# Ledger of designs, part 23: designed miniproteins, single chains, continued (4)

Each design is a single chain, and the fold is of that chain. pLDDT is the mean over its residues in the fold that is shown.

## One batch from the design tools (miniprotein)

Design m12764
Fold by ESMFold2-Fast:
Structure m12764 (fold): chain A 70 residues (1-70)
Amino acid sequence: LSPAQRAQMAALDRQGASQREIAEAVGVSVATVSRFRREVRAIEDELVRQYLAGEISPEEASARFRELLG
């Protein structure tokens, strides 16, 4: 997936679009959207954990999250 496709999927997910709607809009399978959502959630959870533990700054967390989107 291109960085643009990942960014579009993330934007649509935040707007409350269904997996099917995101898949149709981006031109990927529903399974790809489901996998992307799972990947993003896992990394969000880990970044939140690191931030709460004082291991990373808010700026570092934001930078790593942007890197995740490709």
Scores: mean pLDDT 76

Design m12765
Fold by ESMFold2-Fast:
Structure m12765 (fold): chain A 96 residues (1-96)
Amino acid sequence: SLQKRLEETLLYYAEQAEKLGDLETAKKLRELAKMKPEEVVERISEELKISKENARFLLELMIAKYEGTPEEELLRERARYLGLSEAELEERLAEG
């Protein structure tokens, strides 16, 4: 389910953030992993000050990257079309 896929993705990125010493990001990602997908979209939208559509897109891209799916190519193309650079997506994922 989307709920389980999102939870696994967020927990993975939380562990990566913790390994990099970013304990605040790791804590936030673990809290998001306990929420429903729609609640995660709302929280990301609010935290990053982006639209809910862009927040949903960012989460889809994170899941695709975590799962290593070919769908990542399609999500990257949509990001470029929406004016989101790959560097901006990486920065948002690192809360930089």
Scores: mean pLDDT 74

Design m12766
Fold by ESMFold2-Fast:
Structure m12766 (fold): chain A 77 residues (1-77)
Amino acid sequence: MEELRELEERAREAARAGDLERVEALLREMLRLLGREDELSEEELRRHAQALVALERARRERLSPEEMRELAAALKA
């Protein structure tokens, strides 16, 4: 739980930096800790990492919390 939060914070920081490869690696590690490493393909992980980078950029500049929630819902569809 606490280790998962640490990885999530690191992934968020990497996303703010635009470091896509690091975001992918951290997301993969989080899935491994949750025992869900088989739930996402490598292509889906990459897409999710790209979405997280886009979300952090949008959060900084343009989206309200409500719009952020809607975007997150769309990404999980």
Scores: mean pLDDT 71

Design m12767
Fold by ESMFold2-Fast:
Structure m12767 (fold): chain A 85 residues (1-85)
Amino acid sequence: LEELLRAFAEALRAGDYEAAKEYVRRLAEAAIEAGADPETVRRWEELQIRRIDLLEAGTLTPEEEDALLAELKPLYEEILAQVAA
């Protein structure tokens, strides 16, 4: 997980949005394998990919980013709680 999170952050920082989306998909699979609820993980994956797509297009407004992060944060916390025991 830590290596995938670093790779994701590096790809996003480099503007490699295709690699960033691939790492999001790999993180989702790793979370499901670790026992996270697939429905929760797939919703997190969908919203994160949407955020990356908007970043790539240059159309992500601060208001849209705030709204997406407000949905992503509780999903991420739920996933962490499910995999952390």
Scores: mean pLDDT 83

Design m12768
Fold by ESMFold2-Fast:
Structure m12768 (fold): chain A 81 residues (1-81)
Amino acid sequence: MTAAQLEELARGMLREAARELGVTVNPASIEETLEALRRLLLELVEKYAKEEGLSEEELEEAKEQAEALVDALRAQLEAAK
């Protein structure tokens, strides 16, 4: 994937997360997009955990996965430079 394709993927994911949470986000840069995505994914994980009755261990694993996803996107963007 090109950097442009990864940026569009990250923006698409951010738009869906924002829609799911009912918030508006308009990041000016890819770095702001990745930070906003990390925050909204963590909020979605916490919301889902409360709705589904996840254990604290399951919640922590889900948070780690969300952070790992954003870290992986960041690493792929750096590699595509």
Scores: mean pLDDT 81

Design m12769
Fold by ESMFold2-Fast:
Structure m12769 (fold): chain A 88 residues (1-88)
Amino acid sequence: SSMKKEEGEKLIEEIRKLADDGVKELDEMARKGSSEEEIRKKGLEYSKKILELMDKATDVTGSKGASVGTGEVIRVIGAEEEAILRIR
């Protein structure tokens, strides 16, 4: 239904925004010289939040929510790895 489509679109937008915020914060943490432990903890916090939203988006949209959530969590993990490499 159109109502479920709107709900799904809002959840997907929230997932994308959360991933954007996570990538930006992880990059800033590396620039500020945060420890590997702090960067890993922050990356895990963002990944967990995205996975929770992905579960909800999947309930509403099916495969679309699952696909977007998976892509965005991979993007945050990549940003965490890049941040750790930058401080080494």
Scores: mean pLDDT 87

Design m12770
Fold by ESMFold2-Fast:
Structure m12770 (fold): chain A 70 residues (1-70)
Amino acid sequence: GSTTADLPAEFRDTLAALKAEHPEAAAFRVLPSSRPGHYRLLYGDTDLGEVDNPAALRALALLALREHAE
């Protein structure tokens, strides 16, 4: 669905930092999950999984950047 949702500041800050540090991170998206306190990390059109904290988000994002560094 085309839902625009506001992310917690910690998740938004983590995404902004990743995009500033890594140009490829521009493809990352974090969407709220239907599960409270959980968020889905996507890389382009690929769903990487759900996270519930910014540290897990950063870890998954860095792993994905290593695998998808084109």
Scores: mean pLDDT 74

Design m12771
Fold by ESMFold2-Fast:
Structure m12771 (fold): chain A 94 residues (1-94)
Amino acid sequence: DPVAQALLTLADLLEYYAEHKPDDPEKREIVYKSMGITEEEKNTKPEEWAEKAVEAAREGNFEEALRYALIAAANASKEEQLELARRFRELAER
């Protein structure tokens, strides 16, 4: 199932960025800028971007799904990223 595989990949991505999230705010800014995260995408609700990532994956738009998951990761705390990853894994099993 390509959608299930995409959701599992996004979950792995969220877990990876949670583990490797820079503690230094300046380093986080550099990382997120290198990922193409815009100023309007910062300081937004990670759950809204995670929902968009799931919807994009279900539509087969895996490039948008990846983009939205990265924006969610940028706006989420480490704990929030791990919770979103758990939700993506649960959706992949259904």
Scores: mean pLDDT 79

Design m12772
Fold by ESMFold2-Fast:
Structure m12772 (fold): chain A 86 residues (1-86)
Amino acid sequence: SLLDEVDEAVANTRRAIATIREDVERGRLSAEQGLQILDIMKAEVERWAAEKIAASTDPEEKAYIEKAKAEMLAEIDRAAAELRAM
């Protein structure tokens, strides 16, 4: 279902953030490189949400997508703040 696809997008975003954090902590990426990837992910999340909202005709689906977008963006912003503090 669309809701399952949205939940998977949130889970995938969290996994990607965890990988970026680990790569920075292990020296595979600089903090600056990690921040650049997070900025790209933020733009991709915003584009993904806009496209999914435009394609939906169900107000409940639109609300669910907007909630998922907010959750993904909040997780990205939190990760970016952590990298800036390193």
Scores: mean pLDDT 90

Design m12773
Fold by ESMFold2-Fast:
Structure m12773 (fold): chain A 89 residues (1-89)
Amino acid sequence: HMVDPETFDEDVQVALLEIRLAVAKLGLERAISKNDKEGIKQVAEDLKKIIEEARRLIERSTNPQVRADAERILKDAEELLKKAEEALK
């Protein structure tokens, strides 16, 4: 598929990260409520990938809005990962 310039590609990356973060949040809440350690571990792995991708967007993007959105996603994902790691103790 032909796409718009790099700005559109970065906006798509942000949107996909926001969707993945929302799915991870719901998955974590469900796994914790069921004491599902396997589910919590899976969500933790997904959150680590979200964190890595958000960090890359912050480092590589020249778009202030993309960087701001990626920083918000990074902070939210780090908070959820901390919650997942605490639940695995």
Scores: mean pLDDT 83

Design m12774
Fold by ESMFold2-Fast:
Structure m12774 (fold): chain A 100 residues (1-100)
Amino acid sequence: MDKKIEELEKRRKEFEELVSRARDIIQTALNNNTPLGIEIAMLARDVIGAIESGLPLEVARHLLDKLEEALKLSGTDPEKAQEIIEEVRKELARLRKELA
């Protein structure tokens, strides 16, 4: 059935898109040369690992959206950025237990 092939191709493209977004977050976060940037980069790497371990792509996209928000706030509102970082860290820890 052609629909299954189209669904697999769409899923592969979404996977590649999310991994690319995570890599962009890592690069930008490390270029900021801040402790918050290092934490954001580490969490983005953890999201890539979670996607590779079967994390639903919709959940991965949500986590990456939050990390992008934290990255934007890291220079202007570091306290808010840190709150988002802790939220993502807790969510990843929860999801990792469910994937194990």
Scores: mean pLDDT 82

Design m12775
Fold by ESMFold2-Fast:
Structure m12775 (fold): chain A 62 residues (1-62)
Amino acid sequence: SSMEREEAFRRSKAAIDAMVAAGKLSQEEGDALKAEVRRLYEAGNLEAAEALVARAHIDRGG
């Protein structure tokens, strides 16, 4: 379970970093989103963390 959480968090961070690299998020927005995702994963709320990343991709991914 902890390895699965760590892997899921790594994928979320990579997705956010890719959005910043593509110009869809500013560096500041990406850092804030990664901080919120980390908080949700640390709280054990994996569903909310995944939903937050998916929503950001939809809203900014086009």
Scores: mean pLDDT 81

Design m12776
Fold by ESMFold2-Fast:
Structure m12776 (fold): chain A 91 residues (1-91)
Amino acid sequence: SEIEEAQRLVEEALENLEAGNVEKAIEKLEEALYLAIELAKKLRESDPEKYSLVLEAAQYLGAAIANLKQGNVEGARENIELALEYLKKAQ
């Protein structure tokens, strides 16, 4: 599913972050954010509860990307973990 694909990309971003590959982590998070936004558009009218959860995940992914671009790896990790929780709830 698109949620499972977004979750996999976020997990790959965490692995790259642990390895010190910040640029690759950002790329994976941006891919996951794109999928989350596209999925949210599809869910807006059909499943408002799932839409809300995916939108929350997208907000945390955006915050994680911003934190990494500012050099705040710890803040990024916290936001990535929250994004994963919301993606899992939406599944």
Scores: mean pLDDT 89

Design m12777
Fold by ESMFold2-Fast:
Structure m12777 (fold): chain A 59 residues (1-59)
Amino acid sequence: MSKEEIEKLLEEMRRLEAEGVRARTLGDDATAAEYAAKSREIREQLLKAGATEEELNSG
């Protein structure tokens, strides 16, 4: 996976995490769980592609 593809997936993962946090603060547990599941799928794809934990946790 290219660095550009990794960066794009990292941005999408962070967007989904932010939406999940927002949904949870509004009491929408079902929507929060859906965003969390999607974010987790992207995280797994990044790890399988050779991304590091440091890259996944970068801002």
Scores: mean pLDDT 78

Design m12778
Fold by ESMFold2-Fast:
Structure m12778 (fold): chain A 77 residues (1-77)
Amino acid sequence: SVDEMVAEMMGLSEEEKRQALAHLEKLLAYLKEKNAPEEVIQLAETGVRLMEAVLAGDVEAARAHLEEYLALREKVL
């Protein structure tokens, strides 16, 4: 469930959260440089927003961004 996924992400160490955010930011930069499809860029942008919320400890924002991420992922994958 979305609640279980949010709880799992919130349970990561701060180092793991920062590493995940840095990875997603690098991926987003790469996708923009390669002129990837808009839906793929939006998926990566939502992933960045999700991990920013997780790192900030904002459970409600993390939940909202995860729901957006999963909806976009269904369109791309």
Scores: mean pLDDT 87

Design m12779
Fold by ESMFold2-Fast:
Structure m12779 (fold): chain A 74 residues (1-74)
Amino acid sequence: KPSEEELDAEVLLALAEIYLGIARFEVSKGNKDAAEEAVKLIEKLLEQARSRFDNEEFIKEMEDIVKEAKELVK
């Protein structure tokens, strides 16, 4: 069974993926401001991940989500 820290990491990743989906949806509707707010939330989740976890693979997954989200709002 996952540790509490592993579950916390899974929650951060899931939230980042949810906000990425929101950003894509908002861009598809022409709501660039709402998409940019979703990107900011993903960036905050990445900062929390970096401060709490040393798991390089997990941090890279979070960084990839941020990169994809930023590409959507360029």
Scores: mean pLDDT 83

Design m12780
Fold by ESMFold2-Fast:
Structure m12780 (fold): chain A 79 residues (1-79)
Amino acid sequence: SRALELLSEEVVVDKEKGIKTSREMAEIQAAIDLNALKKGRLTKEEVEESLKRVKDMAEAGAITPEQAEEFEKLAKEKL
């Protein structure tokens, strides 16, 4: 049982390493989405999908809570 738990922890560590490696790409994607939102290029449905994505990225630690909050504030003005 403990051996299976240790293997599960090893898989989680590999996932964390993957998240850290992709953080820069997530930040770039968040910046693209924010720029599109500011320029009014997103539909209401696209704004809702982008907002969900930004929240998921913040929860995963790929972007800062401050970046997520700025996006949410602008999204509320467009909805």
Scores: mean pLDDT 64

Design m12781
Fold by ESMFold2-Fast:
Structure m12781 (fold): chain A 95 residues (1-95)
Amino acid sequence: MEEDLKALREQEQALIDALRRAQEAINKKDLDGARKAIEQARQILKQGGELIKESKKKYPDDEEFLKILDQYEEAFKQGEKEIERLEKELEKLEQ
């Protein structure tokens, strides 16, 4: 359980860092840097989602832990929306 929370925290931080790098690259008009950071964010999001799914399966009756997992699931959904926003900004720069 503690290791699952640590892994989720690390994935959330990695997602935040990748989104920050993507925004910085877009601001600098670094198209290659932006694409790479967005790709990394997508990979982290996929890994985070799988980790949440496995954690729910591992501890199905732990209501407190399931509530924490729901919070991470919502955070990753917000991350997905940010990736979509950044992809649209990148597309505008390529025109």
Scores: mean pLDDT 86

Design m12782
Fold by ESMFold2-Fast:
Structure m12782 (fold): chain A 88 residues (1-88)
Amino acid sequence: MKHPVFEELDEATAAELEAAFEPHREELEELVERLKELVDRLVKEGKTEEAERLYRELMERVAKLAKAKDVAGVVEELRRAIRRLEEL
């Protein structure tokens, strides 16, 4: 099944991502939930364009890293995005 952060990715990319990240599932779920809360907060504050831009950039990087099976890279990009969103 598709993880909420990956629902905009194609099915092949999502399946490869899930298989590669099975050992890191709990950490990824926590990062994804936090990311969603921060995006929702920024949208409510009227910072929709900034939130959408950062999320889109994150999804592009995650898709590239998922194809390379770079689990550590995906975790780092999610943590980086969370830090940037917290600063807004």
Scores: mean pLDDT 69

Design m12783
Fold by ESMFold2-Fast:
Structure m12783 (fold): chain A 55 residues (1-55)
Amino acid sequence: APPAVTVTVTRGNTTVTATYDGKSIKVEIQGSGESDDELLVATSEAVAEAIRKAK
């Protein structure tokens, strides 16, 4: 498999794991997901960090 960058971000009860392999990004969300702001911030942060680390 190609090298992949994985970033996990936890905000409140929501954990978002983003994996970027240079061609595709996979996002996995775990937790209650009871806050839209929490979900949006955690997802945006995880995706941005995975892409930045991969370059």
Scores: mean pLDDT 76

Design m12784
Fold by ESMFold2-Fast:
Structure m12784 (fold): chain A 77 residues (1-77)
Amino acid sequence: SSKEIAEQEKEKLEKDLNPTPEEQIEIQSFLSEGNKLIKEGKYDEAIDVYNKGLEKFPYNSDLQAGLLKAAVLKVVP
């Protein structure tokens, strides 16, 4: 139902706004790996890494920004 979906999305948002220390380490790992791949010109691999991070943390703004950057650099290097 719409109420159940809203409650699930609220939980995801609250989690992404208040990540635990362990979740912060996971987010930083995805960001570090994605940034390294961008630096190496491996934009498709970087997109895959950021997408994997966003599956766990869909509202994380840093992961969303990384995905956008990799996607743009792939088409306009």
Scores: mean pLDDT 83

Design m12785
Fold by ESMFold2-Fast:
Structure m12785 (fold): chain A 82 residues (1-82)
Amino acid sequence: DKTYEVILKILDPKERPTLDPEKALEELKKSSNQEIEDSIQRILAGTPEQREALVQGFQVLRDLLPEEFNIILEKLNELQKK
């Protein structure tokens, strides 16, 4: 799943240098609100390392990848609001 791969690369500082931010933004914009939520849930249900990456990623992501962070947050919020 391309959405899941992109989110993991955004959150993992080891993979982040291999991330193409333009292609990541395009993939996130094309992803549905449900695909973003499903990807986050898969990370939360994954390994302790993946959960830690998600927590750490959200703490610093706003400063490092603000556009990607805002798209993820917006799509999660839209799913909650209807």
Scores: mean pLDDT 73

Design m12786
Fold by ESMFold2-Fast:
Structure m12786 (fold): chain A 63 residues (1-63)
Amino acid sequence: SEPLASSREEARARLREWARKLGLTDEQIEEVVDAVLDSDPEITPSALTAAYLRAVGLAVERE
């Protein structure tokens, strides 16, 4: 197994758990993960920040 692949899966898992705690639906969680992390294979801090902001936006829209 490649370390980069492991890091990507860990980032996805942590984002899914975090977004689920915000009360996002499974579909919204996968939207955030796929839209940002799949477009950036390096999983940069900027990509994680963009995913975070997207998830927060989806949570706020549910008001």
Scores: mean pLDDT 66

Design m12787
Fold by ESMFold2-Fast:
Structure m12787 (fold): chain A 67 residues (1-67)
Amino acid sequence: REKLIEELAALLAQLEAAAPEDKGPLGAEVNRLINEYIELEEKRRGRPLDVDERGALVVALVEEARA
């Protein structure tokens, strides 16, 4: 979890500083890490997350990465 948050924070910082042509690949990598974290949480809970739970988890993860 901490390593994923650290990677996400680094990628978000790179995305903010990136040239327009580099934002697409960096945005795709951010989405990959977010999806990986969701999958880990689903495995930890032993069930799929619903749409609201996924949304709340993404918001919390991004807020923690930016803090």
Scores: mean pLDDT 75

Design m12788
Fold by ESMFold2-Fast:
Structure m12788 (fold): chain A 98 residues (1-98)
Amino acid sequence: GEEAARRAEEAAREAEKYGKEGPEGSTKAGDAAGDAAHAAGEGAKQGASPEQMERAAEAAIRGGRAAMEAGPVGGIKGGGGAAAGGAAAWYGIRKAAA
């Protein structure tokens, strides 16, 4: 759980870094956003706590948004899916915890 959350946060930071590089960074930002979403999914499968899953989902959302801002390639490659999937997961976790 905790390792998956940290990996998702790391991948989100990479997506944000590449997103700032503009169009040439868009593919890498998309790939990093996909990595963040994948790490969040792995955390859920490994029985992560709700807090760890919420952190991972928030990271996936941040990475996805950064990839979408980098350009259309980042959005298509993983940014849009990571942002949408992360948001849905985060909302579901918070509803289950409430």
Scores: mean pLDDT 70

Design m12789
Fold by ESMFold2-Fast:
Structure m12789 (fold): chain A 71 residues (1-71)
Amino acid sequence: GSSDAVGLLRGSLDEVQRRLSSTQSQLDYYQSLGSRGDSDASRRASDLQSEVDRLQRDITTLTDQIRTVEG
């Protein structure tokens, strides 16, 4: 049923949101280090920013899928 599908999508959304929160915290940390002259931290921050962008896109997709199933 639609309830089972929504449960699965919400589970996936929760996982991606937890990953985004963790990745964002790491990004903020490495951005801070990079701003203080750490070039390795700046490179890591760039990689983490790309991951944040991807995770935000995944959240949008999952949210839209949930709306479609619930609407």
Scores: mean pLDDT 86

Design m12790
Fold by ESMFold2-Fast:
Structure m12790 (fold): chain A 81 residues (1-81)
Amino acid sequence: MPSSAELLGHIRAEIARALRDLDLVAAERDRAKAERFAQGFEHWREHVAEVMRQLDPASAAEARALLAELERRLAEVLAGL
């Protein structure tokens, strides 16, 4: 079984990649592409929520903070289009 540290590391890497992808979407100023990203984010969020059930409480709290930052950035991008 992967450790909570390994799972959190994976979540950090995925969120960092998602933030980079979102910055590219923002640069293109394509609202339809941003809305498709938002739809994909919901499915990904559900997957990460399932992984978070396997984390210790401290790692789960960190993962939730990372998700909140990505959600905040997505909202900013959508509001700016």
Scores: mean pLDDT 80

Design m12791
Fold by ESMFold2-Fast:
Structure m12791 (fold): chain A 110 residues (1-110)
Amino acid sequence: MEELLQKAADYAREAAELFEKGIEVARKNGAPDEVIDLFREAAKLAREAAKHAEQGKPDEAYRLFVRSAELATEGAELAEKYGIPEAAKLMREASQNFARAAQLAREASK
């Protein structure tokens, strides 16, 4: 359980770093506040999820990872809509990291 949750936390931190990079890319390309705010919220939730995983709370971590993956998908769609494919790519990569984190948290809750 502890090893799985630590690995889930690591994936969530990697996803948070991808969101931070996505924010910088979006800002440089003139993205509206809607895109920036969504990426910022997703990064915040990713860090909260990693903290819950480290605290041995697999069910709570799982819920936050799923929500973060949903926001990452929304962020990718918005980034593409505003013509920023580099940010969209980073958001899709973050979503994959959250999917891995969620699977590990779910396994830890068995």
Scores: mean pLDDT 83

Design m12792
Fold by ESMFold2-Fast:
Structure m12792 (fold): chain A 93 residues (1-93)
Amino acid sequence: SVEEKIKEMEELAEELRREYKEVRKEMKDKNIPFTKDDLLAGLFVLTIESMVETLKRMKPEVQEENIDSDYELVKELAERIRELLEKVRKRIE
């Protein structure tokens, strides 16, 4: 259902925000300056959060067919975020 997919995307957004905060905290603790990779990861997390919030507001008008493309996009952005954060982690270690 549309509601179930929005909930899954919301849970994924919360997980990605936590992962981003953990990496950013470790960077600060080790005095590592902002890099392009962590900045892009932060922007993509914000993008997913904004998409989820928009879908929640539009929920009564969202059709099952349309939610599938948004779900796929969110999954792709999640993979990119994790790849970017992994690159940052390797520089920290």
Scores: mean pLDDT 83

Design m12793
Fold by ESMFold2-Fast:
Structure m12793 (fold): chain A 68 residues (1-68)
Amino acid sequence: ELDQLIAEAKAGNVAALGELTRLYVEERKSDDPEAQARRDRLLEVLGITDEQLDAMVAGSKAGAAALA
């Protein structure tokens, strides 16, 4: 499923990109080595840095907080 989501996001599917971001946030909260490995693979496939993905996640969280 992760591979399918990555392929869809790379093809320009905004919903798939949103789902990947949600999964990344959930996995980042875990100290599980498998979750860390999935996160690292996601960063590599998307061609972005950990800091860039963290900024995207923080931006989404900040937007939600601003609306609350």
Scores: mean pLDDT 63

Design m12794
Fold by ESMFold2-Fast:
Structure m12794 (fold): chain A 85 residues (1-85)
Amino acid sequence: MAEEERRRAELERKADEMNAYGQKLVDEIKKLAEKNLSKEETEKYTRKAQGLLGGMADDYRKGYEDGAQASFDGLKKVYEEVKKK
């Protein structure tokens, strides 16, 4: 049935789009942390952001859009925390 294939393709596309946006946020978090924070703090925030990105992609593939959105919102929060330091 083509409908099941289409639904899976749509979830994969959403996962890829959110992963791309999330990766940009992770890269910006790392860049800002490297400028403003110690090496240890940079590693801490980068690790936290990477964990959120991984969970987000996994949740989208499973159809847990609310979980994926919460992970993405968490990424934005980490970005704002690093940005204001």
Scores: mean pLDDT 75

Design m12795
Fold by ESMFold2-Fast:
Structure m12795 (fold): chain A 72 residues (1-72)
Amino acid sequence: MSKEEKAAVYYAAANIYEVAARHPLLSPEQRKADLEAAIELYKKAIEYSTNPEFKKDLEERRKKLEAELAAL
């Protein structure tokens, strides 16, 4: 698996957890866990990505999720 393939896999996994964290009936503990998982997976996607534009978009998304986690 190439670096860019790893970035894509981590990005897909991060999106799943981010979407899960948005569920209106989710408990506060589960929402926190899903947000933490999404943030860590976005960090991995950034680490492996070689595309500067994609990295910038991922960094902005990571910062937004970190702000949401801090507000919990």
Scores: mean pLDDT 84

Design m12796
Fold by ESMFold2-Fast:
Structure m12796 (fold): chain A 58 residues (1-58)
Amino acid sequence: EIVQTTEDVVPLSGSGATIPKGTLLEVVERIDENTVRVRGMGGDDLYDLPVSKLERVA
């Protein structure tokens, strides 16, 4: 499942850098109802992001 950030997002874990709005990410795992673990396109870095700041694109 491919998702896109709807705004600039600070990850809850995995990275200290802000992820810009419009970034495409692959959903690796659903942690809970409010949090998903995603991977950057072509990378191995994992980020835990709030579902509310993501939209499904594929």
Scores: mean pLDDT 76

Design m12797
Fold by ESMFold2-Fast:
Structure m12797 (fold): chain A 64 residues (1-64)
Amino acid sequence: MEKVEELLKEIDSVIEKARNGELPVGEAVRRVAELAHEIKKVSGNEDLAMEVLERAGLEAERLS
């Protein structure tokens, strides 16, 4: 679904901004969680949403 692809691109952008110090890690985690919720809502794919949240958690750990 095109909407899921756009949401995944936005998640990648948020993570990159956090890595570059352009966005606080806590704010980035919140934004990724909202985007993962939208993925579940539009696709019904809970597994994909969980994978996105797990990836965000690993990135937050690396930035800590």
Scores: mean pLDDT 77

Design m12798
Fold by ESMFold2-Fast:
Formats: sequence, C-alpha cells, structure tokens
Structure m12798 (fold): chain A 78 residues (1-78)
Amino acid sequence: MKRLPWDEDPLLLRVKEEVPEVAGLSPAEIAGLLDLYISGYISKEMREAYPDLEEKAKELGEEVLEKAYRTWLRLAFG
C-alpha cells in the first residue's frame, strides 16, 4: 500500500476517532475525501494511491463528508 504524507497525520487520526463512518479509512483517504468535498478534485498522487476514493465518497454520502469536514475544521482551527 502506498503511503502518503497524511497517513500518520495526528489531526486526521482524531477525525477518524470522532467520525465513526470514516473509522475504517486511513488518514490519507480522509484527507482525500475532504479535498474532494471542498474542491471536487484530488491530486494525481492521491488518485493513484486510492483509485476508488471518489466511489467511497459517493458511498459515504454528502452528509458524512460534511460531518467529517466540520470535525476537521473544529480540530484544525479550534
């Protein structure tokens, strides 16, 4: 499995702990989902590492992505 810089990010690990719906995902996958939710795009590196990420986003749904994003904002910005 390809490791990305965000795979061991402590902030993303805390999002994973607080949002049960994404608990099964890696921190890098959560970062990619947040980028998709905010911008509608992911990097080529992220797409190559997690080619099913866009499908996972659809499976989780917009409500779960919004919950993860709000959790990340709270943790990142206090």
Scores: mean pLDDT 74

